# Designed miniproteins, single chains, continued (5), part 37

Each design is a single chain, and the fold is of that chain. pLDDT is the mean over its residues in the fold that is shown.

## One batch from the design tools (miniprotein)

Design m17344
Fold by ESMFold2-Fast:
Structure m17344 (fold): chain A 68 residues (1-68)
Amino acid sequence: STAVSDLEAALASVEAGNVAAALRGLEDAMKYATGEAKELIEEARRALRQGDRERAIELLKKALELLK
C-alpha cells in the first residue's frame, strides 16, 4: 500500500530526527489515508509541529497498526 510505505518512511524520518522530511512524508500519506488512520496522521503532524516527537511516534505506530 502506498499509504503504508509513505507512513513507514515518515516514521523512520521522525525516529532519525528529520522532522522536515517526516512532515513531507505525512503530507503525502494524507492523500491516501481515510477514516481513523487519517485522523491519527493529522494529530501526529500537529504533535511534530509542536515539537512532541514521542507523541507523534505513538500516533504514527497506531495509524500503521490500523493499515497493516
Scores: mean pLDDT 82

Design m17345
Fold by ESMFold2-Fast:
Structure m17345 (fold): chain A 75 residues (1-75)
Amino acid sequence: GEARAKGLKLYAEGKYEEAAEEFQKAIEEDPEDALSWYYLGLALKKLKKYEEAKKAFQKAIELDPNDVAAKKELE
């Protein structure tokens, strides 16, 4: 969605807090958007919010069990 696209642009610019806010908006609009949960995890990891990042990656895997990238973040 639009919020996820905006989040990705902000993430690429190193604006991790603003990126996390946009990924959170994407999740509020579609709680089953596994990609937005994964990207939220990446942004939270950059912010050193490791416990919150882990929970986001776990939710991404719950929604998409074939998400190899999210699974690697939990190794």
Scores: mean pLDDT 88

Design m17346
Fold by ESMFold2-Fast:
Structure m17346 (fold): chain A 109 residues (1-109)
Amino acid sequence: TAERARALIEKLAKLIEEQMKAAEGIEPAIAENIADTLRHELLRALGLPYEVHPAFAKNRTGATSPLSAAERALATLETLLQGGLISEDTFEAARALLAGDLAAAEAHL
């Protein structure tokens, strides 16, 4: 369900934020901004409603998503995984969410 998907996205974003904050070299504000960006991109990828900053509501060529939201989220998540900033389970939960497999995502969270 849409509500279930939203709850899993919010849980995943919080886990990413907490794991990044646990990393000694990452400032809390950076962790919060990356987690919030991923939350919005996961919501967009699954076609769920989210807030859009008014500046991005204006039509601008190339300003919004040169890649799909799912591709951008995966690229960011892979970078975080390679940097040791998130766990493999957190990455697998995100991948399952992007594939629409809510049961698999929940199993990894």
Scores: mean pLDDT 74

Design m17347
Fold by ESMFold2-Fast:
Structure m17347 (fold): chain A 73 residues (1-73)
Amino acid sequence: SLVEEARELFEKGVEELEKGKELLKKAKTISEINEGIGTVLRGIGLIFQGYVLAEKAGDKELAEEARRKLGGK
């Protein structure tokens, strides 16, 4: 369902975002910094996709949760 797809995208996006933040904390080279940035951007994209699908599905709670992750973190 759209609700399940939205939740999966949101959860995967949060996982990638946190992974990217961890990579950036440990980065020692330009290559490692670029990998961390790419991972963060991928996470943001997945959260945004989850947000759009949550709004289309009428899941206001999930849409608000995704919006907070995009605007507050």
Scores: mean pLDDT 86

Design m17348
Fold by ESMFold2-Fast:
Structure m17348 (fold): chain A 80 residues (1-80)
Amino acid sequence: SGEEDWRRRLEEPLRLAREPLERPELPDEEKRKLLEEALRLARELRRLAERVAPPETLEEVARLEEELRRLREEVEARLE
């Protein structure tokens, strides 16, 4: 269903943004690339959602963006 497709799309940026925190052994460069890709996917999801998504899905995208801001700050605080 469309809701299941949106769930998968929303999960991917969070997965990528969490990976630097779950894998502290990764080089800082790889951690930055994962975070940059997560933010890129979130921007693409925002653009897509604004064109085709129902209001409830737009709320889910907004919650994703808020969680990504928190994850970004945590990852950046741990980078050396």
Scores: mean pLDDT 82

Design m17349
Fold by ESMFold2-Fast:
Structure m17349 (fold): chain A 60 residues (1-60)
Amino acid sequence: SIEELAKEIANKVVELLKQGKVEEAQKLAQKEMSKLSEDDQVLAQKIIVEELEKNKIDPS
């Protein structure tokens, strides 16, 4: 499901950010999101932001 995919993307982004690999995290998120339809991108973005906030990471 898109929810499961978004959580997988979020987990990978969180791990990269915890390692200080900000540019790599942004590139991975952008690449994975670009594979989704516009509707799925909106849903995935909401889930990713929620997961980042749970880990106290600034989603900006």
Scores: mean pLDDT 79

Design m17350
Fold by ESMFold2-Fast:
Structure m17350 (fold): chain A 61 residues (1-61)
Amino acid sequence: EIPESIKEAAIEELKKIGVPNKEQAEEIAKKYGMSVKTLLKLYLEDEVDRGVELIREAVFK
């Protein structure tokens, strides 16, 4: 079980890169002690949430 604080920190590092490549994702996964698959899943889930927020903002503007 990976603590939420560690998951959040890993996602933040990926987002700082903008569009993370495979090598960047592997380095971050290793740094935070998680699998690349777990890290990529967390990143994609966060990106989907952000995309929904952007669509909502655009509809009201």
Scores: mean pLDDT 69

Design m17351
Fold by ESMFold2-Fast:
Structure m17351 (fold): chain A 75 residues (1-75)
Amino acid sequence: MSAEGKELEEAAKAAGLTNVAAFDDLVFALDPKNGAPVLIYRDEEGNYVVSLIGDDGKLKSGTGPTLEEALAKAL
């Protein structure tokens, strides 16, 4: 597993996400509020990118220099 994947895994766990699994530069996790799948990765500029399905069934995404900012934009 890459250092990038390890960093994303630790950040996802710190953010309170469950069932965290890291794959190279990608992290799959579940939102503990609703069990929705969450995908986390870093873009070419080093920003965090979060993609999830909201409670309304719509795809939401957020990008930011921290995982907290990316999650805030996605939620």
Scores: mean pLDDT 74

Design m17352
Fold by ESMFold2-Fast:
Structure m17352 (fold): chain A 114 residues (1-114)
Amino acid sequence: AAEAHLAAASTHLARALEAVLAGRLDEAEAHLAEARAHLAEAAETLGLPDLAEAARGARSAEELADVAERLAAALEERYRRTGDARWRRLAEQLRSLAVVARALARLLAERRAA
């Protein structure tokens, strides 16, 4: 289910943040790759193959955050058309995921510049 993939993506991004703060950059990159894969599977499951490809092609946490926001916008549009609160909840989860991914992007840039 899309919910399971988004939960997994969020968990991996949180693990990536913990790894960056501990100086474990290789572990952080591995968790970022897992988050990317789960976001792509969520987009695929939601019938958004262009966004699934965008997630797979994301080369940075910043690009992954952009994909998450685009996916959230698409689900907010589904909510407006259907009235189904599931789409609103998934969009809120995706916006939260984008915030974490942007935080990760900033921390990774700082650690690589040091």
Scores: mean pLDDT 88

Design m17353
Fold by ESMFold2-Fast:
Structure m17353 (fold): chain A 59 residues (1-59)
Amino acid sequence: MPLSPAQATAVRASRLILDGASLEEALAVVDEAAPDLSPEQQARVRAVVRTVYDAVQAA
């Protein structure tokens, strides 16, 4: 199954965090994709990215 735009954005941002990027850099990927996402999708993707960042920081 091809990824939805929201899923693809979440995967891209999460990979940046795993590669050592800042939360701001990961959220910039979400902001770049924002015109292609609904407000609900934007909120969900930002929540996922922040959760991944927090998990990496806690490890």
Scores: mean pLDDT 80

Design m17354
Fold by ESMFold2-Fast:
Structure m17354 (fold): chain A 69 residues (1-69)
Amino acid sequence: MEEEAKKLEEEAKRLEAELKRALAQGDFVTADRLDAELREVAKRLAEVTKDEELIKRAEQLSQPAVRAP
């Protein structure tokens, strides 16, 4: 899960850089496509991150030796 989140973050970063470059060059067709891909990657990243949060919460509730801050 951690690996997938990192892959998606890197992909999003790459797409964002490409999108900025396309916009700077006035290539709106490429920018539109990249924007759509970025949104898809963001959705997947959100799903992966949500799963990690749920697992973390479940572990905290199940572990008797968990310390607060």
Scores: mean pLDDT 71

Design m17355
Fold by ESMFold2-Fast:
Structure m17355 (fold): chain A 85 residues (1-85)
Amino acid sequence: ASDEERRRLAERLRELARRAAASKLPGAKAIATLARAAARAVEQGDLEMAALQARSAADLAKESGDEELARELEEVAEELRRLAE
C-alpha cells in the first residue's frame, strides 16, 4: 500500500473511532479502542493486524446494533485485508 493509502485508511479508522466513542452503544469504548488500535497498526505498516482489529470493531458494532458503523468498519477491514501481503 502507498503512504497516501495508509494515511487515508488510518484517518478513516480514527474518524470511525471518534463516532463510536461519541455513541451511546453498549460497546462504544471497546469499538473505539479497536478502531484506534487498527489505525496505529496501519501507521506501523502491519496491515494484517489492522484488518483483524477493524473486523473485530465491525463485529462488535454489529452486536451493539449500529449497522451503519459496522458496515463502514467492515469496508475498511476488507480494504486492509486486500492490501496486506
Scores: mean pLDDT 86

Design m17357
Fold by ESMFold2-Fast:
Structure m17357 (fold): chain A 73 residues (1-73)
Amino acid sequence: LSPEERQRLAEEFERIAEETIETLVRQGLISPEEAEKLRELARKAVEAIRRGDLETARKYLAEIQKLLGAAAG
């Protein structure tokens, strides 16, 4: 991926993540504490994507998936 493509991907992911987290909090599906953890992980994933560190980005995305799975069950 080009630096321009990585920047666009990071911006798109950040937007979608924040919209999703805000919706989940508004609907009462996750606690404010869980939302804060998700925002921190999303921020770290965005930073990794911007740096081209896809391995680190995948690790943070996996943690986000675990938290969302726990919140749903």
Scores: mean pLDDT 79

Design m17358
Fold by ESMFold2-Fast:
Structure m17358 (fold): chain A 65 residues (1-65)
Amino acid sequence: DAKEKLSELTLKDPSLGVRLMEILEMIREGRIEEARKELLALLKEYGFTDEEAEEIFEEMVELAK
């Protein structure tokens, strides 16, 4: 589960959590495509697939509403 994997990684690496909060703020500012590109690049660094990264992006968009 991509969401559980991300949750565990943020507990182990607080810098990931900070970067995720920055991306969430970009979504709230309406910079949706920029936020998507930043998130996909970030999660690929942590070994996520494109599909997993897209799933997490959809969750972040819902959270930002």
Scores: mean pLDDT 82

Design m17359
Fold by ESMFold2-Fast:
Structure m17359 (fold): chain A 62 residues (1-62)
Amino acid sequence: SLLEEASKAAAEGYEAKKKGDYKTAAEYYRRAADLFRQIGGTAEAEELYELADEMEKKAEEL
């Protein structure tokens, strides 16, 4: 389901973030946000887009 794919993408983003792989984390968080948006999870999508932007900024510093 889209919800399962969204949750999996968010979890993969979090794991990448914990490993310091900010570029990969940003990609997964953005994918998760897109999926949550499609199923009407607007609040979850907004939070994940913010996390993706934060991760992209961290990746650019490295």
Scores: mean pLDDT 86

Design m17360
Fold by ESMFold2-Fast:
Structure m17360 (fold): chain A 78 residues (1-78)
Amino acid sequence: SALEEKKERLLALVDRIMEAIRAGDWARAAALEAEIVALVDELKADPSVPQEQQEEALREVTAYAVERAAAVAAELAA
């Protein structure tokens, strides 16, 4: 489904941001963050996806991003 495709793209973008941060490429991380914002706006603007399904997908992506960010922060602090 379009929702599942967008969710998978968001998860992949999170992984790419974490890779950019590990590499010290802050310009790339900022560009990828802009792509996430655009894709989230696109998902929220999609009238074919019920709001509760949008909220669930965004909750899952947010939880994944928080967990991945914490892992990268721990690696950089070690």
Scores: mean pLDDT 85

Design m17361
Fold by ESMFold2-Fast:
Structure m17361 (fold): chain A 101 residues (1-101)
Amino acid sequence: MEEYKKKVEENVKKLRDIADETIARLRQLAEEGSPELRPYAEAKIDAVRNAYDAALDKIKEEFEKSPEEGYKVAKQAVEDMRAFADGLIAELERRLAELRS
């Protein structure tokens, strides 16, 4: 139990770091963009926050059922958040490029 708890906490920290870095990048893109880009950036920031909260809830539920499954879910949540974040950043960068062309 204690070993899996530590591994879950390490992955939750990674998940938080990814969410925070993604939100910071989305804010930078909004600042570089026109006022037209701000609603898209804000929606994406909210999506990151919602995904983070949902991931934490799922990790907690699975850990309470099985510490090993909680750890597996935490690892998958980190990978899922990276993929989700990359997609949101890429879409906002594409919109910014379209506005500049």
Scores: mean pLDDT 86

Design m17362
Fold by ESMFold2-Fast:
Structure m17362 (fold): chain A 55 residues (1-55)
Amino acid sequence: EVDRLLAAFRRDGSGRLTPEEVRRLQEMLGLPGDPSAEVTPEMRAALEALIAAGR
């Protein structure tokens, strides 16, 4: 599930994740919920760090 969401984030280089996908990523990463349901700079940095650490 994490791998699928990370793949979706990488696939969507424009940062156009659905609100549902953004919410799932926030929940999985332990980030604060954003009512705007947008990919925040903190979320992007956390995902990139997680991908880099996974190497």
Scores: mean pLDDT 61

Design m17363
Fold by ESMFold2-Fast:
Structure m17363 (fold): chain A 75 residues (1-75)
Amino acid sequence: SMNEEKIERARELIEEAKKALKEGKYEEAMKKIREVSDLIEEILNDPSITPEQREEVFEIAREADEIAKKIKEAK
């Protein structure tokens, strides 16, 4: 489904953001986190979303928040 593809893309972006953060590329990491937030909004607004997909999206949102917090603390 398109939601599954968006969830996988969001996970990929989380891993890219973690890598950018480790490399001190804070602007790149934040850009990836903003892209994750956009995908989360799109998935949550899809009326075909399953409860399982909703749980996965909330887990991704928590990881995104943790990365954003680490970026903020590193500046």
Scores: mean pLDDT 86

Design m17364
Fold by ESMFold2-Fast:
Structure m17364 (fold): chain A 83 residues (1-83)
Amino acid sequence: MDLIGLKGSDIVKALDPDGDGKYDEATRQALIDFQRAFGLEEDGVLDDEAREALKMWQEVYGLPDNGLLDKETLEAFRKKFDI
């Protein structure tokens, strides 16, 4: 299913902005860890519920609460979830 700015392949590219493919598996694991922390389904998929949880997480860490895996959110994800 295609969402504006959120397609499976686009999410993978957004989570690896350098295009080196290094973070594909680590990024999926970090999404699962995030989902577990918020009591969501641990499937590694960024759906509407995961996006709302991401907005709350962004607000808590002082990031723009846009619910997107942008560069700033990805850098915070890497620091918080070791990716």
Scores: mean pLDDT 62

Design m17365
Fold by ESMFold2-Fast:
Structure m17365 (fold): chain A 84 residues (1-84)
Amino acid sequence: MQEELDKLIAEADKLEEEARKAYQNGDYKTMAELFEKASEAYRKAAEVAEKIPGNEGLVRRLRAQADYFEDKAKEYKEKYEKSK
């Protein structure tokens, strides 16, 4: 359980880094896709964390990050559609 949680968080962090690199290139489509994947990874991490007692604060933070990146994915998808 803990090892699975750590791997999911690491995956989400890597996706954030990749989205940051896409931002430097103005690639809004890739940013939207990467933020969507990051949101999903954080949501899965929150589900795993919820099964581990005492992690209520971590669960809340992971869900907040998932929601944040879901909103960012929508924002950059709209920017991509406008930049055609």
Scores: mean pLDDT 80

Design m17366
Fold by ESMFold2-Fast:
Structure m17366 (fold): chain A 108 residues (1-108)
Amino acid sequence: DPKKEELIEKIKNLTGNQQMYILRLAFRRLSPSQIREILSKYTKLSDSEIRGLQRGERSAFILLLDKLSQKAGGDEEKIKKLLDEILLEALELLSPEQLEEIIKEATK
């Protein structure tokens, strides 16, 4: 989808803080099973933690970042790479309309 590719490219050109907010907004639009499928490649999360991410809970997102940091041995570049990969996988599951909505919300 050319429109979807253009929207994902626009997201890649946003600040790291905006990209992290977009990831949180994307999780709120995905099912718990979709979130689990993405994150199981990177870390182990309980059903409760997955549901926390889907509800947009800040504490659940902080826990995810902590687990990714532990996996990366505290290497900031490795953490960024893992987050970039997770973001891309989450965005690919969203419609162009959902991508436009989250970009608009994150760039207010």
Scores: mean pLDDT 88

Design m17367
Fold by ESMFold2-Fast:
Structure m17367 (fold): chain A 61 residues (1-61)
Amino acid sequence: MSEEEAIEELMRRLGLSRRQARGALTLLREVGPELAARYLVAVGHLSEEQAALVVEIYGRL
């Protein structure tokens, strides 16, 4: 899967903007999926289920 395909899936399934979807993938790449997912849930940007989906999609890159 390409990064653009991952961004489009995140926008479609989570209702994120393109900027938010790209930002989430960038955060997972920079700090790792576990820490990035915990951060996004802790700050209220994503639910636990939404964060799990972001990690799953990132794992297909």
Scores: mean pLDDT 82

Design m17368
Fold by ESMFold2-Fast:
Structure m17368 (fold): chain A 82 residues (1-82)
Amino acid sequence: SYKYKITFENGVEVIFETDKNTLEDGQVLEGTLEIDGIKVKAEIKFKNVKKLSENVWEADVTITLKESGFTTEEVKAIIEKL
């Protein structure tokens, strides 16, 4: 599996672990989201994916928490492959 650090415009950082090694526009990835040591199953939709450098992307992301069914508003994020 692959780990990605997702940094939101408000400065909040989360770690997302998934089986995909790259990000593509319109992609939906399932995996585990870690926030302050708490791990939850999540689905993340990546839109308007722009590669900024090797292993770094900018995208508009929508996060769905699988257990609750809660979905966020679309937010801009920087994604870095760890």
Scores: mean pLDDT 86

Design m17369
Fold by ESMFold2-Fast:
Structure m17369 (fold): chain A 64 residues (1-64)
Amino acid sequence: MSPAELAARLRELGARYAALPEDKRGATLGPLGEAARLYAEGAPAAEIEAALDRAQAVIDALAA
Protein backbone atom coordinates (compact mmCIF):
# COMPACT_ATOMS: atom_id res chain seq x y z
CA MET A 1 0.00 0.00 0.00
CA SER A 2 1.01 3.62 -0.53
CA PRO A 3 1.46 5.86 2.55
CA ALA A 4 -1.80 7.63 1.61
CA GLU A 5 -3.66 4.28 1.52
CA LEU A 6 -2.21 3.29 4.91
CA ALA A 7 -3.26 6.66 6.37
CA ALA A 8 -6.78 6.22 4.92
CA ARG A 9 -7.07 2.74 6.52
CA LEU A 10 -5.91 4.11 9.90
CA ARG A 11 -8.48 6.93 9.68
CA GLU A 12 -11.30 4.54 8.74
CA LEU A 13 -10.45 2.04 11.51
CA GLY A 14 -10.14 4.89 14.03
CA ALA A 15 -13.65 6.06 13.09
CA ARG A 16 -15.00 2.50 13.42
CA TYR A 17 -13.24 2.15 16.81
CA ALA A 18 -14.87 5.39 18.04
CA ALA A 19 -18.30 4.04 16.98
CA LEU A 20 -17.92 0.86 19.10
CA PRO A 21 -19.69 0.58 22.49
CA GLU A 22 -17.40 1.68 25.35
CA ASP A 23 -17.11 -1.87 26.77
CA LYS A 24 -15.76 -3.18 23.43
CA ARG A 25 -13.16 -0.44 22.78
CA GLY A 26 -10.57 -1.94 25.17
CA ALA A 27 -10.20 -5.09 23.03
CA THR A 28 -9.41 -3.02 19.89
CA LEU A 29 -7.13 -0.37 21.47
CA GLY A 30 -3.98 -2.53 21.48
CA PRO A 31 -4.08 -3.64 17.81
CA LEU A 32 -5.18 -0.21 16.53
CA GLY A 33 -2.60 1.58 18.70
CA GLU A 34 0.14 -0.73 17.39
CA ALA A 35 -0.85 0.02 13.76
CA ALA A 36 -0.81 3.79 14.46
CA ARG A 37 2.59 3.52 16.21
CA LEU A 38 4.14 1.57 13.32
CA TYR A 39 2.79 4.10 10.80
CA ALA A 40 4.12 7.08 12.84
CA GLU A 41 7.58 5.45 13.13
CA GLY A 42 7.74 4.79 9.36
CA ALA A 43 7.84 1.00 9.71
CA PRO A 44 7.90 -1.12 6.53
CA ALA A 45 4.54 -1.10 4.69
CA ALA A 46 4.16 -4.89 5.20
CA GLU A 47 4.35 -4.50 9.01
CA ILE A 48 1.84 -1.62 9.01
CA GLU A 49 -0.51 -3.62 6.74
CA ALA A 50 -0.28 -6.67 9.05
CA ALA A 51 -1.05 -4.50 12.10
CA LEU A 52 -3.99 -2.84 10.29
CA ASP A 53 -5.30 -6.29 9.25
CA ARG A 54 -5.19 -7.40 12.92
CA ALA A 55 -6.98 -4.23 14.09
CA GLN A 56 -9.61 -4.57 11.34
CA ALA A 57 -10.28 -8.25 12.22
CA VAL A 58 -10.89 -7.35 15.90
CA ILE A 59 -13.15 -4.38 15.02
CA ASP A 60 -15.09 -6.46 12.45
CA ALA A 61 -15.65 -9.27 15.01
CA LEU A 62 -16.89 -6.80 17.67
CA ALA A 63 -19.06 -4.77 15.24
CA ALA A 64 -20.87 -7.86 13.90
Scores: mean pLDDT 79

Design m17370
Fold by ESMFold2-Fast:
Order: sequence, then structure tokens, then C-alpha cells
Structure m17370 (fold): chain A 76 residues (1-76)
Amino acid sequence: MREELEKRLAELQEEIDRVVAQLSPAAAAEVRRAAAEAVARAAAVAEREGELAGLEAALEGAEEVLARARELLAAE
């Protein structure tokens, strides 16, 4: 289970990087800020609820960041 979540997270991070490369500098900065906030939230969950819960939170955060990046790309 953990390995499956780690693989999915890595795939989402690669997709985020691909979308960010297509964005304007301002839009890319917005996505990077959202990503940093998501990482901080996931780290806090991991400290309180354990590594698996933190990894699940990281996955949800990455999905939200990717959706935001795609919205910004579509608006350009």
C-alpha cells in the first residue's frame, strides 16, 4: 500500500512539473506556493498521525496542486 501511494505521488509530482514548465513565471510561482503549503500540511499530518496518513495527505495535496496548475494553464 505505501509503495503504491509513493508511486502515485511521484507520478503526480512529475505531471505538476510538466504543467508548471508551460506556465508563465507568475502562474508558476502561484503553483509553487500552493505546493509548498500542501507539503507543509502533509508533514504536519505525518507527525501527528503517522507516515501513511501523511502520505495520503501528500497525495491529496498533490492532486489539488495539479488541478490548480491545469486551471492556470487553461486560463493563459
Scores: mean pLDDT 83

Design m17371
Fold by ESMFold2-Fast:
Structure m17371 (fold): chain A 86 residues (1-86)
Amino acid sequence: GELEKRLEEIKKEAEELYKEAKELLKSGDTSKVLELVGLILRLIGLLEDVRLLKKEAEKRGDEETVKRAEELEKELEKYLKDLLEL
């Protein structure tokens, strides 16, 4: 449904943001610190969007979409943990 499509779009964007952030970290270029911060803030925003979509799916009784949202939430939390520990 529409909620599933939004989760797929968020997943794709999050994977691209995480890849970009990891490349910036590997470069060691301190001039790009603000760009890295911006990518992390966007990932945090996507995590909040996933949590809201999960609550909406729960209200609708869409158990499959809830499960997919929980999986994506955990994936984004792992991305953020990895980036914040670097």
Scores: mean pLDDT 86

Design m17372
Fold by ESMFold2-Fast:
Structure m17372 (fold): chain A 65 residues (1-65)
Amino acid sequence: MREEAATLTAISLIAIAHGAAVSFELRDGKIVAHLEHPDEEALREAEEQIREIARERGLEVEVVR
């Protein structure tokens, strides 16, 4: 629970730092993060940082654009 909440917070901060909108879904114990931004490069950078955080925390996160 705490590690999931911390991960969601980290993902939200990454999205905000890149000016992207983010929303979350939980599906079958997996976090699904939906990202929206008009700049594809900003989305790519945010996705890379999100995947790194997920890897470091050992959580499965799916990023959808």
Scores: mean pLDDT 76

Design m17373
Fold by ESMFold2-Fast:
Structure m17373 (fold): chain A 64 residues (1-64)
Amino acid sequence: MAEVPAESLEAIAEVKERHGAEALVPVARLLGLEAADETDATVRLVEYAAAHGPEGIREAAAKL
């Protein structure tokens, strides 16, 4: 997808606000993504959501 839906961005923001930015790395890893730090994890999750939708992020966050 050329655009990231607002729903995908909200899913990422909710993880960050509820669990802290450090939780983004475990969420990315649950999705099979590699991330060097929380900032990189955010970028990877945005790219994942653009390609695959927000459901994977929500499922991964629920496993925390």
Scores: mean pLDDT 75

Design m17374
Fold by ESMFold2-Fast:
Order: C-alpha cells, then sequence, then structure tokens
Structure m17374 (fold): chain A 60 residues (1-60)
C-alpha cells in the first residue's frame, strides 16, 4: 500500500491531535501511514469528534 497523509479542513484542537496520534499508534503506524490506516484513523476521529473533517491524501 502507498503512503498517505491526513489533512484537516480546519486546525485541530490539542485534544483532537492527541486522539489522532493515539489512533495511529493503535493501528500500528510506524514511520509512515498507509492509505488504509489513514482512512481508519479518519473514521475513528469522525466518530469521536463529529465536527472534525479529515481528508486522506496519497503522499509522494
Amino acid sequence: MEAAALRASRPLTDEQRQALVKAAKELGVGTSITLEQARKIAERLREEFPDVELEVIPAP
């Protein structure tokens, strides 16, 4: 799977950023994020913070 990045449409709060990092660790993210992992992280964040919007972007 290719590497990916997550882009927020608005700046995340510190709490939302911490939740993002925690979700990434729980999904086994190491040095880079895969497209599938990025998608799952976005879904988890949206469930917990309904007003957060994240886009999954393929990284070069």
Scores: mean pLDDT 74

Design m17375
Fold by ESMFold2-Fast:
Structure m17375 (fold): chain A 90 residues (1-90)
Amino acid sequence: MSMEEQVERMRRRGLEKGEELRERARQLAEDAGLSPAGVQRILTAVEGGRGIVLRLIDENKDDAEKAAEEGIKLAEELVDTTIQQVLDDQ
């Protein structure tokens, strides 16, 4: 597989993870009765996490798979921390 094909696959993986996290936020808002402000905080964290994944891939194209894995981990940690803060603030 070419480096360019691997980068594109990893970018797609990062975008798919972002959509999973966004859907998780939507489901949690419905199930936990989150305020609109709480939902917006989580969605902001999802977009921040997506940005981290894409930036790390762009900066590390020669090791895009590792960059994607590290970025996804950071994105999940950011979203999980924000969810916990929003739930604690209810």
Scores: mean pLDDT 83

Design m17376
Fold by ESMFold2-Fast:
Structure m17376 (fold): chain A 74 residues (1-74)
Amino acid sequence: SMELVRRETEGFAIGAAAAVRHIPDSLPGSVMARLIGESAAFGAELALRLPPEEARRAADEYARRLAEEAERAV
């Protein structure tokens, strides 16, 4: 169980970092927080299902898509 917790924690960090790279600082803070949270949660899921390199790529692509969708909504 601790191994799964460590993997999820690494995934959260990967997802959060990807969100910070792609999310524009022009968005409202509440929207930025939500997108960072969504990307972090997805990163955690990816870390349990995919090899590390694939998880990082998938997390980065997911964060980019979230940022693009949020920009279009404004």
Scores: mean pLDDT 84

Design m17377
Fold by ESMFold2-Fast:
Structure m17377 (fold): chain A 73 residues (1-73)
Amino acid sequence: SEKERLELLALLLRAVAGSSRLVAERMRARAAELAAAGDEAGAAAQRALAEANAAEAERLEALARELEAEIER
């Protein structure tokens, strides 16, 4: 069923988004550690990577919502 395939795809997109959010969270924690140690350049790099991963998670979540909306039509 096409509906079942879209449901699975939406679930997979949400799973990948969750993973990217977890990576972003770890990178933010690492940035805080580096800043506390006086490594401002390392902290800035980790913050930039965290923002990129958070943005990717938001994009994937938006795609999952579009698929979920299509399923409900």
Scores: mean pLDDT 90

Design m17378
Fold by ESMFold2-Fast:
Structure m17378 (fold): chain A 98 residues (1-98)
Amino acid sequence: LENIEYAREKIREILQKLGLPKEKADEIVDRIEDIMWRYLLGEISKEEAKKEIFELLKSYGIPDEVAEVIWKIFETAFNGEPKEKIDKLYEEALKLIE
């Protein structure tokens, strides 16, 4: 639970650094989390979830390279992996944005 909240905050920061206002970053993060839960509940495949997230992010002008890192951040959190891995992915995203 705490790792998912942490991932949400890091993704929000990435989106804001790309020029999106906080309110829009929150809306995007909420939509991505909904897609991730549908994947984890077996309602959609991993491939379908990743496609929906990439299409969503692309509609807001987010580059595919950044979308890939955002996907990995949420996947890491939902797999219960340590916050240290999320931090490493966040740093990777910041290098892409600069």
Scores: mean pLDDT 86

Design m17379
Fold by ESMFold2-Fast:
Structure m17379 (fold): chain A 66 residues (1-66)
Amino acid sequence: MEKEKEAIELAKKAEELRDEDPEKAQELLKKAKELAEEVGSEEAKKAVLEAEISLGLRLIERAVSR
């Protein structure tokens, strides 16, 4: 499904950008999450969850580094 592929691609892009642009990564993750929720795909939800974990770890590291 188109939305499923889009959600997975956005989640992967969010992971790629997590270190270079965490704010942009968060925006992409939010969009991916909305699409995954709309589609109800297990694969899309898993990709979003993996990206959420990756971004969460980065945010913790960033906060501690202050």
Scores: mean pLDDT 75

Design m17380
Fold by ESMFold2-Fast:
Structure m17380 (fold): chain A 91 residues (1-91)
Amino acid sequence: DREKELEERHERLIQAGVAGQEAGKSWDDAELAAARARIAELSARIQELQEQLGWKPLAPVETRTAAETGFQLGVLEAVLELLEERLEERR
């Protein structure tokens, strides 16, 4: 059931975001800078994969707090995993 698959993926993204948000609350300035650099790398890779799948790219999001940065990092890592899984299924 494709609808249920989409709902399960959405839940996976939310769970990854929440986990990242909790991790982000404990980050110092150096860890925040590293996380923002990782977000930029993940965003570029996700855009490449989204183009291969014919999906619209994710809108850029400005992160103001460590928690928001952690949430975005968690979501983007989960999105990358899901996109790679979809490409593998398509061979």
Scores: mean pLDDT 72

